# Designs tried in a protein design run: designed miniproteins, single chains, continued (4). Part 20

Each design is a single chain, and the fold is of that chain. pLDDT is the mean over its residues in the fold that is shown.

## One batch from the design tools (miniprotein)

Design m12667
Fold by ESMFold2-Fast:
Structure m12667 (fold): chain A 76 residues (1-76)
Amino acid sequence: ELEELNRKAVEAYKKNKEAVDPLLRQAAAASAAKDYAGTREYVRQIVRTLLENGALSEEEARRLIAAADREIAAAE
């Protein structure tokens, strides 16, 4: 379920805040500029960082990217 996935993403973020915060700021700036392709790319970089640090499984990463892509597409 999306709520469970979001909870895991938040916990992964808390443990990797220093690495992820710059990418979150870039994603927010891209989203505000309506650069949806850039927003998708920064989300992928965040998820990759969490994967490389062992904070997410490959399955959780795939689900997070799919959920983010759906939300970004809805905003387009």
Scores: mean pLDDT 76

Design m12668
Fold by ESMFold2-Fast:
Structure m12668 (fold): chain A 79 residues (1-79)
Amino acid sequence: MEEFDKMLDKMKEESTEVFDSIGSQSSPEETEKLNETKKEVEKNYEEAKSEKDEEKRYEIVRETQEKAGNVISSALANK
């Protein structure tokens, strides 16, 4: 449990650092979308920590990673 929570915390920190880095070079509209996605990523990782079913936890993490990756990829493609 503790190792999984630490992994999620690390993933959350890494995601927020990436969003902040991309946001500093992005348009105001793109930065707003990045900030909205950042909040959703943070919320989803907290939900994963509270989830008791292992399969559901992995699904939340996977969906969160896919969503974050898609937003990051789109932001980078516009540069």
Scores: mean pLDDT 75

Design m12669
Fold by ESMFold2-Fast:
Structure m12669 (fold): chain A 98 residues (1-98)
Amino acid sequence: KELYEEILEYLKKILEEVNKNTPASEEEIEEAKKRAEELAKELAELLENPEAPEEEKEEAKLAVEQAKLNAEKGKKGIEEVKAANEKVAEKIEEERAK
């Protein structure tokens, strides 16, 4: 139960960070949200299943950690894009001032 909610939360954070800079269409948001719910359910079921092999449980744990890292990278990626755009704009202004 709580594991499903935790995984879903990380996937939603990734989607939110992406949408802050480039708004997605309503359809794209729905598809991403649906996919996040499916992945969260599968990972939670795998981790809670006592009959699942340890290798599959380890993969599910790594997927949760990757979701956390992806949420953090999403935030950095957006900031890096903003910084790059600002530097390009400054360089254009310098060339025009010459």
Scores: mean pLDDT 55

Design m12670
Fold by ESMFold2-Fast:
Structure m12670 (fold): chain A 85 residues (1-85)
Amino acid sequence: SSLTLSPELEKVLEEILRETDKYVLEHTKTDPEGSRKAVDEAEKKLDEVAAKSPPEKRKQLLEARDLFREQVYGSIELVEKANKE
């Protein structure tokens, strides 16, 4: 099962996810709030991609956005708890 987007939108989606994951991986131990802001900015960009996507793919993209937020925010919280030691 895959989302079929225009090549331009597909590239933008991949770049948003890649850059956000990289930022969170590199910065969460020292700046968990900055990592949360990076996720919030990624959500705004993902909303833009969803708005430009065909209607049948939009729901799938928004569901993927919500799952991405939940997973990354959970990871940030775990790192914050570890940083207290």
Scores: mean pLDDT 76

Design m12671
Fold by ESMFold2-Fast:
Structure m12671 (fold): chain A 82 residues (1-82)
Amino acid sequence: VSLDDLPPEAQQALQLADQAVQALAEGNYEEAVKLLDEAAEIASKVSPEASEYLRKAKEAVEKGNIEEATRYALKAAELLAS
């Protein structure tokens, strides 16, 4: 399925989730938390399940569980792209 076939809110949330994963990989955890929070808010309008995974990713970052945070963010991205 093309990204152009997704609702605009799903496209925005997916882009923010991808940026958050990149921020996590770069060690920019403050930026990652902000991006995950924004992505979760937008995702809640199209996918409550994806929003929940983004909130769990934010919580994992705050606890220092970066590997777990990345897994949750990627799961949210899969849900937003489906």
Scores: mean pLDDT 84

Design m12672
Fold by ESMFold2-Fast:
Structure m12672 (fold): chain A 108 residues (1-108)
Amino acid sequence: MEESEKYKEAAKEALRKAAEYSKKDEFMSAVALGVAGNEAIRAGLLDEKTAEEIFEEVLEVAEEVGDPVFLRHARDMLLQVAKTMESLGLKKVAEKARETAERLEELE
């Protein structure tokens, strides 16, 4: 498996767990979203396109969950990811993370 694809699969698994926890444990759901965000940063350092694909997965999962609290936590996670990526010099990917966060805000 390509290194970036490994991080994408880890992010998808973290998002699946975040969605599952959204129904029973808000704290663990937020923690799992944070894990997905960290995997997106790791992917972005190797391949910016893979990080952008992870952001699309975040949007899809958040739309499927359809819960305002989950939408807010996903948005906050993407904004933190954007800030971290910008500090690492990944300006284009950081902008994409912010755009995805704005799309999540429209679903609230």
Scores: mean pLDDT 87

Design m12673
Fold by ESMFold2-Fast:
Structure m12673 (fold): chain A 113 residues (1-113)
Amino acid sequence: AAPLSAEETLEIARRDARDRLAVERAQGRLTETAERILEAVATSEPEEIREFLIREAERLLREGTVTNEVANALAYALSVINALRGEAPIGTLPPEYATPEETVEIILERLKE
Protein backbone atom coordinates (compact mmCIF):
# COMPACT_ATOMS: atom_id res chain seq x y z
CA ALA A 1 0.00 0.00 0.00
CA ALA A 2 1.05 3.62 -0.48
CA PRO A 3 2.57 5.27 2.64
CA LEU A 4 0.22 7.41 4.73
CA SER A 5 0.65 11.20 4.83
CA ALA A 6 1.51 12.88 8.15
CA GLU A 7 -2.04 14.33 8.24
CA GLU A 8 -3.60 10.87 7.68
CA THR A 9 -1.29 9.34 10.32
CA LEU A 10 -2.26 12.06 12.85
CA GLU A 11 -6.01 11.51 12.21
CA ILE A 12 -5.61 7.73 12.70
CA ALA A 13 -3.58 8.35 15.90
CA ARG A 14 -6.23 10.73 17.30
CA ARG A 15 -9.04 8.23 16.62
CA ASP A 16 -7.05 5.30 18.07
CA ALA A 17 -6.17 7.31 21.21
CA ARG A 18 -9.87 8.17 21.74
CA ASP A 19 -10.83 4.50 21.29
CA ARG A 20 -8.12 3.45 23.80
CA LEU A 21 -9.38 6.05 26.30
CA ALA A 22 -12.97 4.76 25.97
CA VAL A 23 -11.96 1.07 26.38
CA GLU A 24 -9.66 1.69 29.38
CA ARG A 25 -12.28 3.88 31.11
CA ALA A 26 -14.98 1.23 30.53
CA GLN A 27 -12.71 -1.45 32.06
CA GLY A 28 -11.74 0.72 35.07
CA ARG A 29 -8.01 0.50 34.19
CA LEU A 30 -7.33 4.16 33.32
CA THR A 31 -4.91 5.98 35.64
CA GLU A 32 -4.77 9.82 35.72
CA THR A 33 -1.28 9.80 34.12
CA ALA A 34 -2.27 7.37 31.32
CA GLU A 35 -5.42 9.47 30.69
CA ARG A 36 -3.34 12.68 30.31
CA ILE A 37 -0.93 10.92 27.89
CA LEU A 38 -3.74 9.53 25.71
CA GLU A 39 -5.62 12.88 25.77
CA ALA A 40 -2.43 14.64 24.57
CA VAL A 41 -2.27 12.22 21.59
CA ALA A 42 -6.01 12.77 20.91
CA THR A 43 -5.98 16.61 21.04
CA SER A 44 -2.49 18.20 20.78
CA GLU A 45 -0.29 19.12 17.81
CA PRO A 46 2.63 16.69 17.09
CA GLU A 47 5.40 18.87 18.57
CA GLU A 48 3.22 19.62 21.64
CA ILE A 49 2.67 15.85 22.09
CA ARG A 50 6.44 15.25 21.93
CA GLU A 51 7.25 18.07 24.41
CA PHE A 52 4.50 16.90 26.81
CA LEU A 53 5.77 13.28 26.68
CA ILE A 54 9.39 14.39 27.37
CA ARG A 55 8.30 16.44 30.41
CA GLU A 56 5.99 13.69 31.68
CA ALA A 57 8.66 10.95 31.29
CA GLU A 58 11.25 13.13 33.09
CA ARG A 59 8.75 13.86 35.92
CA LEU A 60 7.78 10.17 36.36
CA LEU A 61 11.44 9.03 36.49
CA ARG A 62 12.30 11.84 38.96
CA GLU A 63 9.36 10.96 41.25
CA GLY A 64 9.80 7.16 40.94
CA THR A 65 6.07 6.72 40.17
CA VAL A 66 6.35 4.62 36.97
CA THR A 67 3.83 1.76 36.67
CA ASN A 68 3.35 -0.77 33.84
CA GLU A 69 0.15 1.07 32.77
CA VAL A 70 2.00 4.41 32.52
CA ALA A 71 4.97 2.83 30.70
CA ASN A 72 2.54 1.22 28.20
CA ALA A 73 0.75 4.55 27.59
CA LEU A 74 4.10 6.32 26.98
CA ALA A 75 5.26 3.49 24.66
CA TYR A 76 2.05 3.83 22.63
CA ALA A 77 2.49 7.63 22.42
CA LEU A 78 6.13 7.17 21.27
CA SER A 79 4.83 4.81 18.53
CA VAL A 80 2.58 7.69 17.34
CA ILE A 81 5.56 10.10 17.20
CA ASN A 82 7.59 7.46 15.28
CA ALA A 83 4.69 6.95 12.83
CA LEU A 84 4.43 10.73 12.27
CA ARG A 85 8.17 10.66 11.40
CA GLY A 86 7.47 7.84 8.89
CA GLU A 87 9.66 5.40 10.86
CA ALA A 88 7.17 2.69 11.95
CA PRO A 89 3.40 1.98 12.07
CA ILE A 90 1.34 3.21 15.05
CA GLY A 91 1.50 0.63 17.85
CA THR A 92 5.08 -0.53 17.15
CA LEU A 93 6.41 -0.69 20.71
CA PRO A 94 10.04 -0.67 21.94
CA PRO A 95 11.38 -3.93 23.47
CA GLU A 96 10.05 -4.73 26.94
CA TYR A 97 12.55 -4.37 29.80
CA ALA A 98 12.61 -5.85 33.33
CA THR A 99 11.19 -2.68 34.96
CA PRO A 100 8.70 0.05 33.91
CA GLU A 101 11.41 2.62 34.75
CA GLU A 102 13.85 1.08 32.22
CA THR A 103 11.10 1.21 29.56
CA VAL A 104 10.41 4.91 30.27
CA GLU A 105 14.17 5.74 30.15
CA ILE A 106 14.37 4.21 26.64
CA ILE A 107 11.19 6.08 25.58
CA LEU A 108 12.64 9.38 26.85
CA GLU A 109 15.88 8.87 24.85
CA ARG A 110 13.86 8.07 21.68
CA LEU A 111 11.62 11.14 22.15
CA LYS A 112 14.70 13.41 22.39
CA GLU A 113 16.05 12.10 19.05
Scores: mean pLDDT 76

Design m12674
Fold by ESMFold2-Fast:
Structure m12674 (fold): chain A 84 residues (1-84)
Amino acid sequence: SKKEEQAKKEKQLVKMFDDLAARMAEGDELAGATMMIFAASLIATGDPQLAAIAQKMIDAIEAGDVDAARKYGIQAAKKLAELE
């Protein structure tokens, strides 16, 4: 079903951001840079809701707030999975 496929994609995206946030917390600068690139790509889609979440994610990454970056990354991933 559509809901089952969406949930599966959401779970995969959540795991990806969990892995990136864990690496960022351990001082992996490439993980932080990867999250920034993803956030910039979301802004480039032109979707205003994705852009708003992505901006919060960028702000969190720049502040070194790994928990907030993970939270907003997951929110963006869930929103992206909803966008058909």
Scores: mean pLDDT 80

Design m12675
Fold by ESMFold2-Fast:
Structure m12675 (fold): chain A 84 residues (1-84)
Amino acid sequence: MASDVLKDLDKAIEAAKQGNVEEARKYAQRAIDYALLTGNLEALKHINRAFLLLEPVKGVVTTDPAQIAEAVKHLEKAKEILSK
C-alpha cells in the first residue's frame, strides 16, 4: 500500500516536470486519497498545496516554471513524510 502511494507521487512529480499538469493532478489526487485514509495530515497538507498550485485558473493551465517547481517540492516533501 505505502509503496503504491510513493509510485503515484513519483508519477505526479515526473508529469509536472514534463508540463503534463492534468496527469500530475491525477496522481496527486490518488496520493490525497491515501493520506486521508491513513490520517497523515502532514503529507496531506503538502499534496493539497501541490494540487492547488497545479489547478487551472479560469480554464488556463499554469505554465509558470516557478509555480511548477514549487508544486514539485511539495510532492517531494510528501514523499519523504510518507516514506517514514
Scores: mean pLDDT 78

Design m12676
Fold by ESMFold2-Fast:
Structure m12676 (fold): chain A 99 residues (1-99)
Amino acid sequence: MAETLTFLPTPRDAKLFGIDPSTVTEITVHRAAEEVTLRYEDGVLKGYDKEGNLVIEARGVGSPVRTLMLILARVLDEGGLNAVLSVDPEDLKKLLGEE
């Protein structure tokens, strides 16, 4: 199943996550999975199942990491995917600038 969704954050979401209100995110869902590991590379958040298959992609404009995670949770719910989202701690540290 492949479906592309576009999301525009509200002013409240922008204030909560510290992002630009004009941030646009595109999400493509490729398949269903119960567990999804997220990796962030060059502005693209990719999710893989335990077998290494690509499950989901999210792309944003600006600094969208927290927004991408929130939107992914909504897309998984809307798409009927009961996936548990996880992020590699090393990728998360890079995203948060905790060097």
Scores: mean pLDDT 56

Design m12677
Fold by ESMFold2-Fast:
Structure m12677 (fold): chain A 69 residues (1-69)
Amino acid sequence: VSGEEVTVTVARFGGTVVVSVKDKNGNLLAEKRVSASAASATLTIDGIDITAALDVAVGEARKETVTVP
């Protein structure tokens, strides 16, 4: 998956943030639930770390398309 385009979604539900990574075909590669008090979350896909910022408002979701390092 290194060098592939993936979609990272960060969604906040009160005190919990859900971070999910999907490939270009919509397959779920990784999902992590973290406390909203954290500044970032790191998800590992095939030994490659993807770090997402958690600075989204309650009830909001941010979706980004990123190239896996």
Scores: mean pLDDT 73

Design m12678
Fold by ESMFold2-Fast:
Structure m12678 (fold): chain A 99 residues (1-99)
Amino acid sequence: MLEVKPVTGDNWRRVVTVVSVRVGVQQTMDMLVDAARQAGLPTDRGVLLQSIGSLTDDQRDRLARALQDQVQRRGMGDAIAYAQSQPSDTTNVQMADAV
């Protein structure tokens, strides 16, 4: 029985993607801002989005944990489980070069 594993700095982006498909961009951004506030990160959307690319390992882990909490508070623990079970991100290297 696996409910949800902890969201980490390695898989939090997949959780954001799954949540955005489920509830749309507006609710996903609200959750991300709330998670950033909980993690002690910038809460301005523009600053937060710029900061995400340059977060330390500790900052990414705190954001990931806070995001898990926000998603679970909204009754979307299944979205976390689905994101963590999704194998499709093994092609990230090819996708980054295919633009």
Scores: mean pLDDT 67

Design m12679
Fold by ESMFold2-Fast:
Structure m12679 (fold): chain A 68 residues (1-68)
Amino acid sequence: SIEEEILEKALKVFEEGLKKGLSPEEAMLKAVELAIELGKKHNLPRSKLVKVLGEVHEYGEKKLEEQK
């Protein structure tokens, strides 16, 4: 689905950002920006876009907590 494709691409951008030495906050901002851009490009309904953004944020938070 388009939602899954956007989520996967956003999470990939987050992971690539971390590998390039970006802070988790900077990597998350890039992932969120991409998700919004792709959501607009594909005319994703607002409710679905909000869900994708929430999943990106939750993934980033869980990953940061696992680094303890």
Scores: mean pLDDT 81

Design m12680
Fold by ESMFold2-Fast:
Structure m12680 (fold): chain A 90 residues (1-90)
Amino acid sequence: EERKKALIEVAKAAGELLQAEEDPSVTPDQRLELAKKFREAAKKLLEVTKNPNDILTLIDIAEFLKRRSKDPEVQKLLDETIEEIKKYSE
């Protein structure tokens, strides 16, 4: 139940950030706030999941979002998010 809600929040946050990267009216600061929301959603999922596939999926999503980002601050925050996720895979 909690895991399913956390998965939905991760998908929503990732989707919002991806849409913002394609929208020229969205500012770099607004994209950074969306990246922070993704990080918080990812952390919540890591707290409730016992499924190692969720950890691998989070890494893949974060790396995908980083490749699509043109903002150095967003890329840095996503790198920090990936390192935090990797700590749960040990």
Scores: mean pLDDT 85

Design m12681
Fold by ESMFold2-Fast:
Structure m12681 (fold): chain A 97 residues (1-97)
Amino acid sequence: SAARERAAELAAELARELGASEEEVEEVARAAREGDFARMLRLLGEVAERRTPDEAVLEEARELGRREAEERGADEERREAYVAAALAGALLEELRR
């Protein structure tokens, strides 16, 4: 329906502006197209919460930093530096949006 398609477009736009991934944008749009507005609003709420750095966002950044350190064969000291850089990058990214 035209109303569901408009809801999908607006929800996708909002999700993108909130910094959602392409996969998350597609999931939000799909929920709207299916008429599952409760799911659409829940998914948008989850994306919006990530703009305020919460423990999930910080843990994702720590995991990314640890993985990069392992891929580069870094020792324990360098691992901490990679994790710190990933955390700083995630925080800076959020503050810019």
Scores: mean pLDDT 73

Design m12682
Fold by ESMFold2-Fast:
Structure m12682 (fold): chain A 77 residues (1-77)
Amino acid sequence: DPLVEEALANLGSADPRTRLRAYAVLSALAHRDPERYSELAERAWGVIRADPALNALLADGELLREIVAEAEREVEA
């Protein structure tokens, strides 16, 4: 699945926004098909939880809404 491959690669990105968006994509995929993607989304959340660079991004509610909306549009396409 090219979306999963891209998201998994992006979890290793130097840019914390790219890492957060990668998790959002996997989370959106798990919402649409939980049997296939829930385990991947849980593993990705483990990586995000351990990432200290994401604290400031997680506090930005507007940025979070934008990233989630982008990820949902990507998985709907």
Scores: mean pLDDT 79

Design m12683
Fold by ESMFold2-Fast:
Structure m12683 (fold): chain A 63 residues (1-63)
Amino acid sequence: MSIEEILEEIERRAVLLVIERGRAPTGAEVAAIAQELTGKTFDVDPALSPREAVAKIEAQLRK
């Protein structure tokens, strides 16, 4: 699975969480999705916005 495919799947699942919960997902929820998809733990502040969390995950995936 490419980095682009992982990021696309994170975004898709984040949108589903918005629909399900009626709110934006937290940085912790975004990190949990990334961990489920990749089997890796990501260093992401749970208080970050979804966009900031995705950016942190992308940076960690590219290193």
Scores: mean pLDDT 79

Design m12684
Fold by ESMFold2-Fast:
Order: sequence, then structure tokens, then C-alpha cells
Structure m12684 (fold): chain A 85 residues (1-85)
Amino acid sequence: GDHIMGGLLGTFLTMLTSMAIDPNAKRSTLEGAARSAFLFASLHSKSSEVIEEVRRTIERTAGLSSPETRRALLEAMRRALEDVS
């Protein structure tokens, strides 16, 4: 991306990506990580651009994951968007 994300946001996104490719990761843990990333982005910047970058990162990670992990990540993203709306 053209923008540098804050170090803490970058850490949350890295953790989320690592959990998403881990076949032993629990759905609830992935949902919690996704919600935490969105909440952090909303509180840190209030920038729609930062929130969009988090969304795109989750979608790319979901696309590379198993069908079950993809479904869990997309559902967590949908619920996180409802919570920050």
C-alpha cells in the first residue's frame, strides 16, 4: 500500500494473517483478532482508508485460507463492521 500503517496495527494484521493460515487456530480466536484489528483502526485513525486496508488484508488472507477459515474471517469482518458502524 502507499501508506504506512501504525506499528501496532501492523502487528495486529500480522498476527491475524498468521492465525488465518494456522489450521489449528480456533474460529473464535480469528473472529476476535479481526474485530480487534477493526476496533483499533477505528479508534487510532477514524480513517475510512485505514479501515479499508484492514478489510482488504482480511479478504486476501481469507482467499489464501481453507474454505472454513475463509468463511470465519469474512463473517468476523462483517460482524466487526456492524460493531464499528
Scores: mean pLDDT 60

Design m12685
Fold by ESMFold2-Fast:
Structure m12685 (fold): chain A 61 residues (1-61)
Amino acid sequence: SAADRIAALEARLARLETAVENHKQKLKQVLSPEEYAGWKAELDRFLATERARVDAEIAAL
């Protein structure tokens, strides 16, 4: 069903958000604040792009 597909897409996005947060925590421990800021910006951009993709797929259902 459309509801099952929406739930699956949202669950995948939630897992990606968790994985990115875990990656940020590891990067923060090994990078300088300036280097971390750059990586954080790229990871935030990646998540924004994935969220937009999920929203577009849901809109197409």
Scores: mean pLDDT 89

Design m12686
Fold by ESMFold2-Fast:
Structure m12686 (fold): chain A 87 residues (1-87)
Amino acid sequence: EEEFLKALEEVLRKHLSPEAADIAVETFREALKKGNPLEKAARLAVDFAAAHEASQRATTPEEAGRLYRELSDRLLKEVEELIEKFK
């Protein structure tokens, strides 16, 4: 579990700002604490962080939506690969 979290942090910090990555890690920990399964917790973390990063980088709501989808897709693919490796 510590190994998964470290690998997840590495993926997040590679693609997101330090602030967004920290938000993702905290969201993941809270989701697990509330009883969500690993896959759901990871997806929630990616979703929340991607939305935050997109809102900070975009100047319009339309740009934010596009950036959110691009970031979310990229991160989810890498995170799903991690989940499969740690099953």
Scores: mean pLDDT 80

Design m12687
Fold by ESMFold2-Fast:
Structure m12687 (fold): chain A 74 residues (1-74)
Amino acid sequence: SKEELIERAKELIERVDSLIEKYANDPDKVDLLELLKMQLETLLKWIEENGHLTPEQVEAAIERIEAVIDKLEA
């Protein structure tokens, strides 16, 4: 649902913020994390504003970003 996608995107943004704090002394990782945060914020805006992406396309984009975050947390 739209509500579930919004919640998931917000949760991922919080995880990215935690990783930015954790890796504050690694500029390459911070740059990557800031890019991921920007992508998540863009997706969140598109979900909220009923953008041109289907829910399936938004979910796929969130899953792709989540996979990168999972690797950075490992």
Scores: mean pLDDT 82

Design m12688
Fold by ESMFold2-Fast:
Structure m12688 (fold): chain A 78 residues (1-78)
Amino acid sequence: KEEEIEKVIEETRARLRAELASLGVPQDVADAMAEAVEKQIRILYEEEGLSIEEVKEFGDRALRVVVTHARARQAAAA
């Protein structure tokens, strides 16, 4: 149970940081975004009672949304 959620969090954070780094996002910003996603995953799992599968789906969606927004923000700022 706890091992599975930690694995989901680690994988989601690693993917998010890798994607944001590939876009030239500073590490501190990428880390802050990864922490926000981790916090939300923990809330959904611990407080809302979502399954590991549901939390993985959320992580995939959050990663897609965050990367899309980061890309759009950089394009708008340029």
Scores: mean pLDDT 78

Design m12689
Fold by ESMFold2-Fast:
Structure m12689 (fold): chain A 79 residues (1-79)
Amino acid sequence: EELKKKIEELKKRIKDLETAYENFQKRVDEINAQAAAATDPEKKAELQKQADTYQKRMNNIKSEIERLKKELEELEKKA
């Protein structure tokens, strides 16, 4: 059944995106720890810029997860 296949595909895609989000969060935490330990203002600013870049990616992933979860909920109501 097409509906059941689409539900399973959405569940898999959501799980993959959640894993990507967790990986980026770990990277942001690592960069922030390095920035906090840095004594050079230029290096500190560079690390902060890197963290901001990952945070932007994470915001995009979070929005996509929310969209897919909403789609999944609507499909499950029809199954």
Scores: mean pLDDT 84

Design m12690
Fold by ESMFold2-Fast:
Structure m12690 (fold): chain A 114 residues (1-114)
Amino acid sequence: SSLLEEARKLGKEAAEGGVDAARKYMEQVLSKTTDLPVLAAVIDGILEAYKDRFKDVPLKEVRDLLRVALEAIQKAFGLSSLDEAIEKLLNSPELSRETKLNLRSAVFIFQLTS
């Protein structure tokens, strides 16, 4: 939908401003909506911006950003674990196949699940 395309675009634009800008935008979105498709589209845009720049971005900062987003989704949806939040995102049709692969790789590399 046009709304999800706009959400993805805004997430990407925020991420191009740096990890701190992406974090602030994600926190702003999470304060306004619990709509999982919209949240997934924003995360898709952020990950798309960083997929080619992960080597130039401090890995700890990317990990912390992803953890903040996943913990907020876990809380908003009453989920028992970060694993369930990740599964909800990975099952979202709004995330591209490439972004889902990048998210799975990030989960493994950053140890986002215990």
Scores: mean pLDDT 74

Design m12691
Fold by ESMFold2-Fast:
Structure m12691 (fold): chain A 105 residues (1-105)
Amino acid sequence: MKGIEFLEKLLEMVREGKAEIAEGVAALAAGVLNWFESKGLIKTPEVAQKALEEVEASLEGKARIVARDALKAGVLMNLMAGEEPSEEEAKKMAELSLEIARLLT
């Protein structure tokens, strides 16, 4: 499952009233990516890192945390599928992450 498909499913879960489960899944997946990076097992691709920096610069407080976690979760799903996101895919994942954050905060 690619990051876009994963984030679209999270957005659907939020719309279905499963907001707390969607937030928990995003936070857990983001935590897994952070752990792999801390162990030197994975490196976040440059296009994804740029998208993360742009998302973090545009938001504050809980919304920033939620959007960051959602985007990191999407990046993890791309990497676990053996594919680095393209610039277009990273942009779409950032847009979906911002929409998820808007609905959860």
Scores: mean pLDDT 85

Design m12692
Fold by ESMFold2-Fast:
Structure m12692 (fold): chain A 62 residues (1-62)
Amino acid sequence: MEFKDLTDEQIGAIAAGARDVLESLKKNPVNLTEEQKKLVEEMERFVAEHQAALDAWIAKEK
């Protein structure tokens, strides 16, 4: 799926999921594989780049 084809709501939902995973890992850090470390970096970048969509998604779901 290409991000350009996603709605802001779908992007916000994906960012929310990524944020929840990051928060869980920060609360109880585990020994991550190299692939998991790369995914964490990609998730952090995605959340940062789409912060506005994430905020809109959170506000809508509240």
Scores: mean pLDDT 73

Design m12693
Fold by ESMFold2-Fast:
Structure m12693 (fold): chain A 64 residues (1-64)
Amino acid sequence: HMLEELSLDEAAELIAQKFKEAGIPLSKDEVRAFIEEEVKRGLSYRDVVERLLATAEAYIKAKE
């Protein structure tokens, strides 16, 4: 999926799964709420999602 084609629910589920792989047990609802709050603070949805995915991926790599 391209990030611009992901719904908020799809992005939240993907991010939650990535954080779970990194050993950080976040629910989809927690990730969704975080994205919504960051967007309300003036960040773009795409930037928030990309940053969260990059963060989760970095944590996964660091735990290898």
Scores: mean pLDDT 78

Design m12694
Fold by ESMFold2-Fast:
Structure m12694 (fold): chain A 65 residues (1-65)
Amino acid sequence: MTIIAVVVGEDPELLKKAEEFIKKKYPDDKIIVIPAPSEEAARALARELLALTDAKVILVNAADV
């Protein structure tokens, strides 16, 4: 299954930590990480992606990993 993770944050190190956390939680799934500069932008992106794709869309704050 494909999982699209919209990650709040622009710091490459935090984004890599978030990607690692998500891959650890979903080891058998294909993970696509999309960075968003704010929670509002992330929510808007997640909503658009959910309308355009059958993939599972999740929201992650990079600061929480």
Scores: mean pLDDT 77

Design m12695
Fold by ESMFold2-Fast:
Structure m12695 (fold): chain A 72 residues (1-72)
Amino acid sequence: MDDLFEGLRRILRESGWSEEEAERRAYILVLFLQGSSFDGIAKRLGLSVGTVRRDYREAVRAINERLSADAA
């Protein structure tokens, strides 16, 4: 599980996110993939549900864009 977090954090940092922004988004992705709800993640991180949903959407987009580029 730590390998997944570090891989996601690296991809997000290389996609133009700051270290803090990449870490937060990678953590949100890992928690969601582990079965956490957006409400649960928001409570854990002290964020609004809207912020968690936005960060999740942005992280998924960045990862998909990178995977598409690496596959070409």
Scores: mean pLDDT 79

Design m12696
Fold by ESMFold2-Fast:
Structure m12696 (fold): chain A 78 residues (1-78)
Amino acid sequence: SSYEKAFEKFVKNAESIPEYEVTKLSENEVKIINKVTGEVLIVKIEDGKVIVINEETGEKMSLVEAMGLMEEEHRKLS
């Protein structure tokens, strides 16, 4: 499905960013750790949507918002 493809593309993109550690928990769920801040994000497919959740705060964001945030943080450190 389009959601599964978007999820896999996001995981691959996150794995390419050196400040982030990606752990695959299942075919539909990953844990992403920001090695600089210690922030933990859970990314999963739920009801045909990809959602991103901050483990500490419970804040939810879209896949697009999460990608933008990760790219912005990488730029600040580069």
Scores: mean pLDDT 78

Design m12697
Fold by ESMFold2-Fast:
Structure m12697 (fold): chain A 72 residues (1-72)
Amino acid sequence: MEADIEEWRRNLPAQIEQAKKKGLPEELIEALVKAHEEMIEMLRAGAPLEELEELNKKLLEELKPLVEKALA
């Protein structure tokens, strides 16, 4: 788990840079980073996969209007 968290953290800056190069708005990038941090905290707390899946669905619903705005 810790190794997976470190890999996730290590890859985050590169993913942010790629998102910026693709023209994603800063607001959407910030929301994605926040979502990523919430997922990491739940993983560290030892939350079961079911709770992580629920959080992921909730975060995707929150991000949907920002994604739609970015794609318009």
Scores: mean pLDDT 70

Design m12698
Fold by ESMFold2-Fast:
Structure m12698 (fold): chain A 105 residues (1-105)
Amino acid sequence: SDAEKQALFNKAWQEIEELVSQMIDLLRQLEAGRISVEQAAEGIRRIVRRAKEIIEELEKNNVDDADLALLRMRISGTLQSLADRLSEFAPELAEEVRKLRKELL
């Protein structure tokens, strides 16, 4: 039903916003020297994998393409901002983040 699809989208949006917060926290930890570039890379890979799982679950439940596009845009926009910030001090990780972003889209 449309109500069930809307409930799934609302839950997914909250989960995606939590993943965005986790990515921002990883960047802050890396900039503070609290984690290594490899630890940050592993964290970002896990977050992107989880975002893909969330979107795939919604696709299986026939959530509208427009709503799926909003979720992809939210994560991909955050990954773009992250890559731009990383380019100055972790260029290899910035390039990996750009590749992960392309795979999500």
Scores: mean pLDDT 89

Design m12699
Fold by ESMFold2-Fast:
Structure m12699 (fold): chain A 87 residues (1-87)
Amino acid sequence: MAEQDEETKKIAAETEKLAKEAIAELKKWLEEEEDRELQLYLIGTILRLIGLALDAENAASAEEARAALEALRATYEDAKKYIEERR
């Protein structure tokens, strides 16, 4: 296994925590959603958040972990905006 420094591990843990919180909110919206296109968008977004959390967990550097965290934050914010504009 590639060894991670302490900073990389800390960012990866924060990314996992944020991903779990974001996925829980999106799952709640998915259960309330009746529009098929929005349901598919939510499922796709959840899968992307899972992928980004895995990217952070497997990051070789703090820079890579931070990039995954920033991408996850952006993906979640874009998803919230997209859904709110259509509700």
Scores: mean pLDDT 82

Design m12700
Fold by ESMFold2-Fast:
Structure m12700 (fold): chain A 70 residues (1-70)
Amino acid sequence: SPSSWTPEELAEALFKLFLLFEPRSEAEVDALLAQIDATLLRDLPAERRAAVMRRLRGLGLEHLAQRAAE
């Protein structure tokens, strides 16, 4: 159950979904994060939502940095 997952596990699962949209810029990452927060994370406690969002943003920016190094 997603409610039993750590913020890291939730962020990793959501990152797989996030990659389907192939964000190319920090602005596209932030737009996708806002959509995920407003929809998929809406019902989570604020502290847990913030932790998932921080981790997921980090993963998105890391992905962009890795692509820029190619």
Scores: mean pLDDT 79

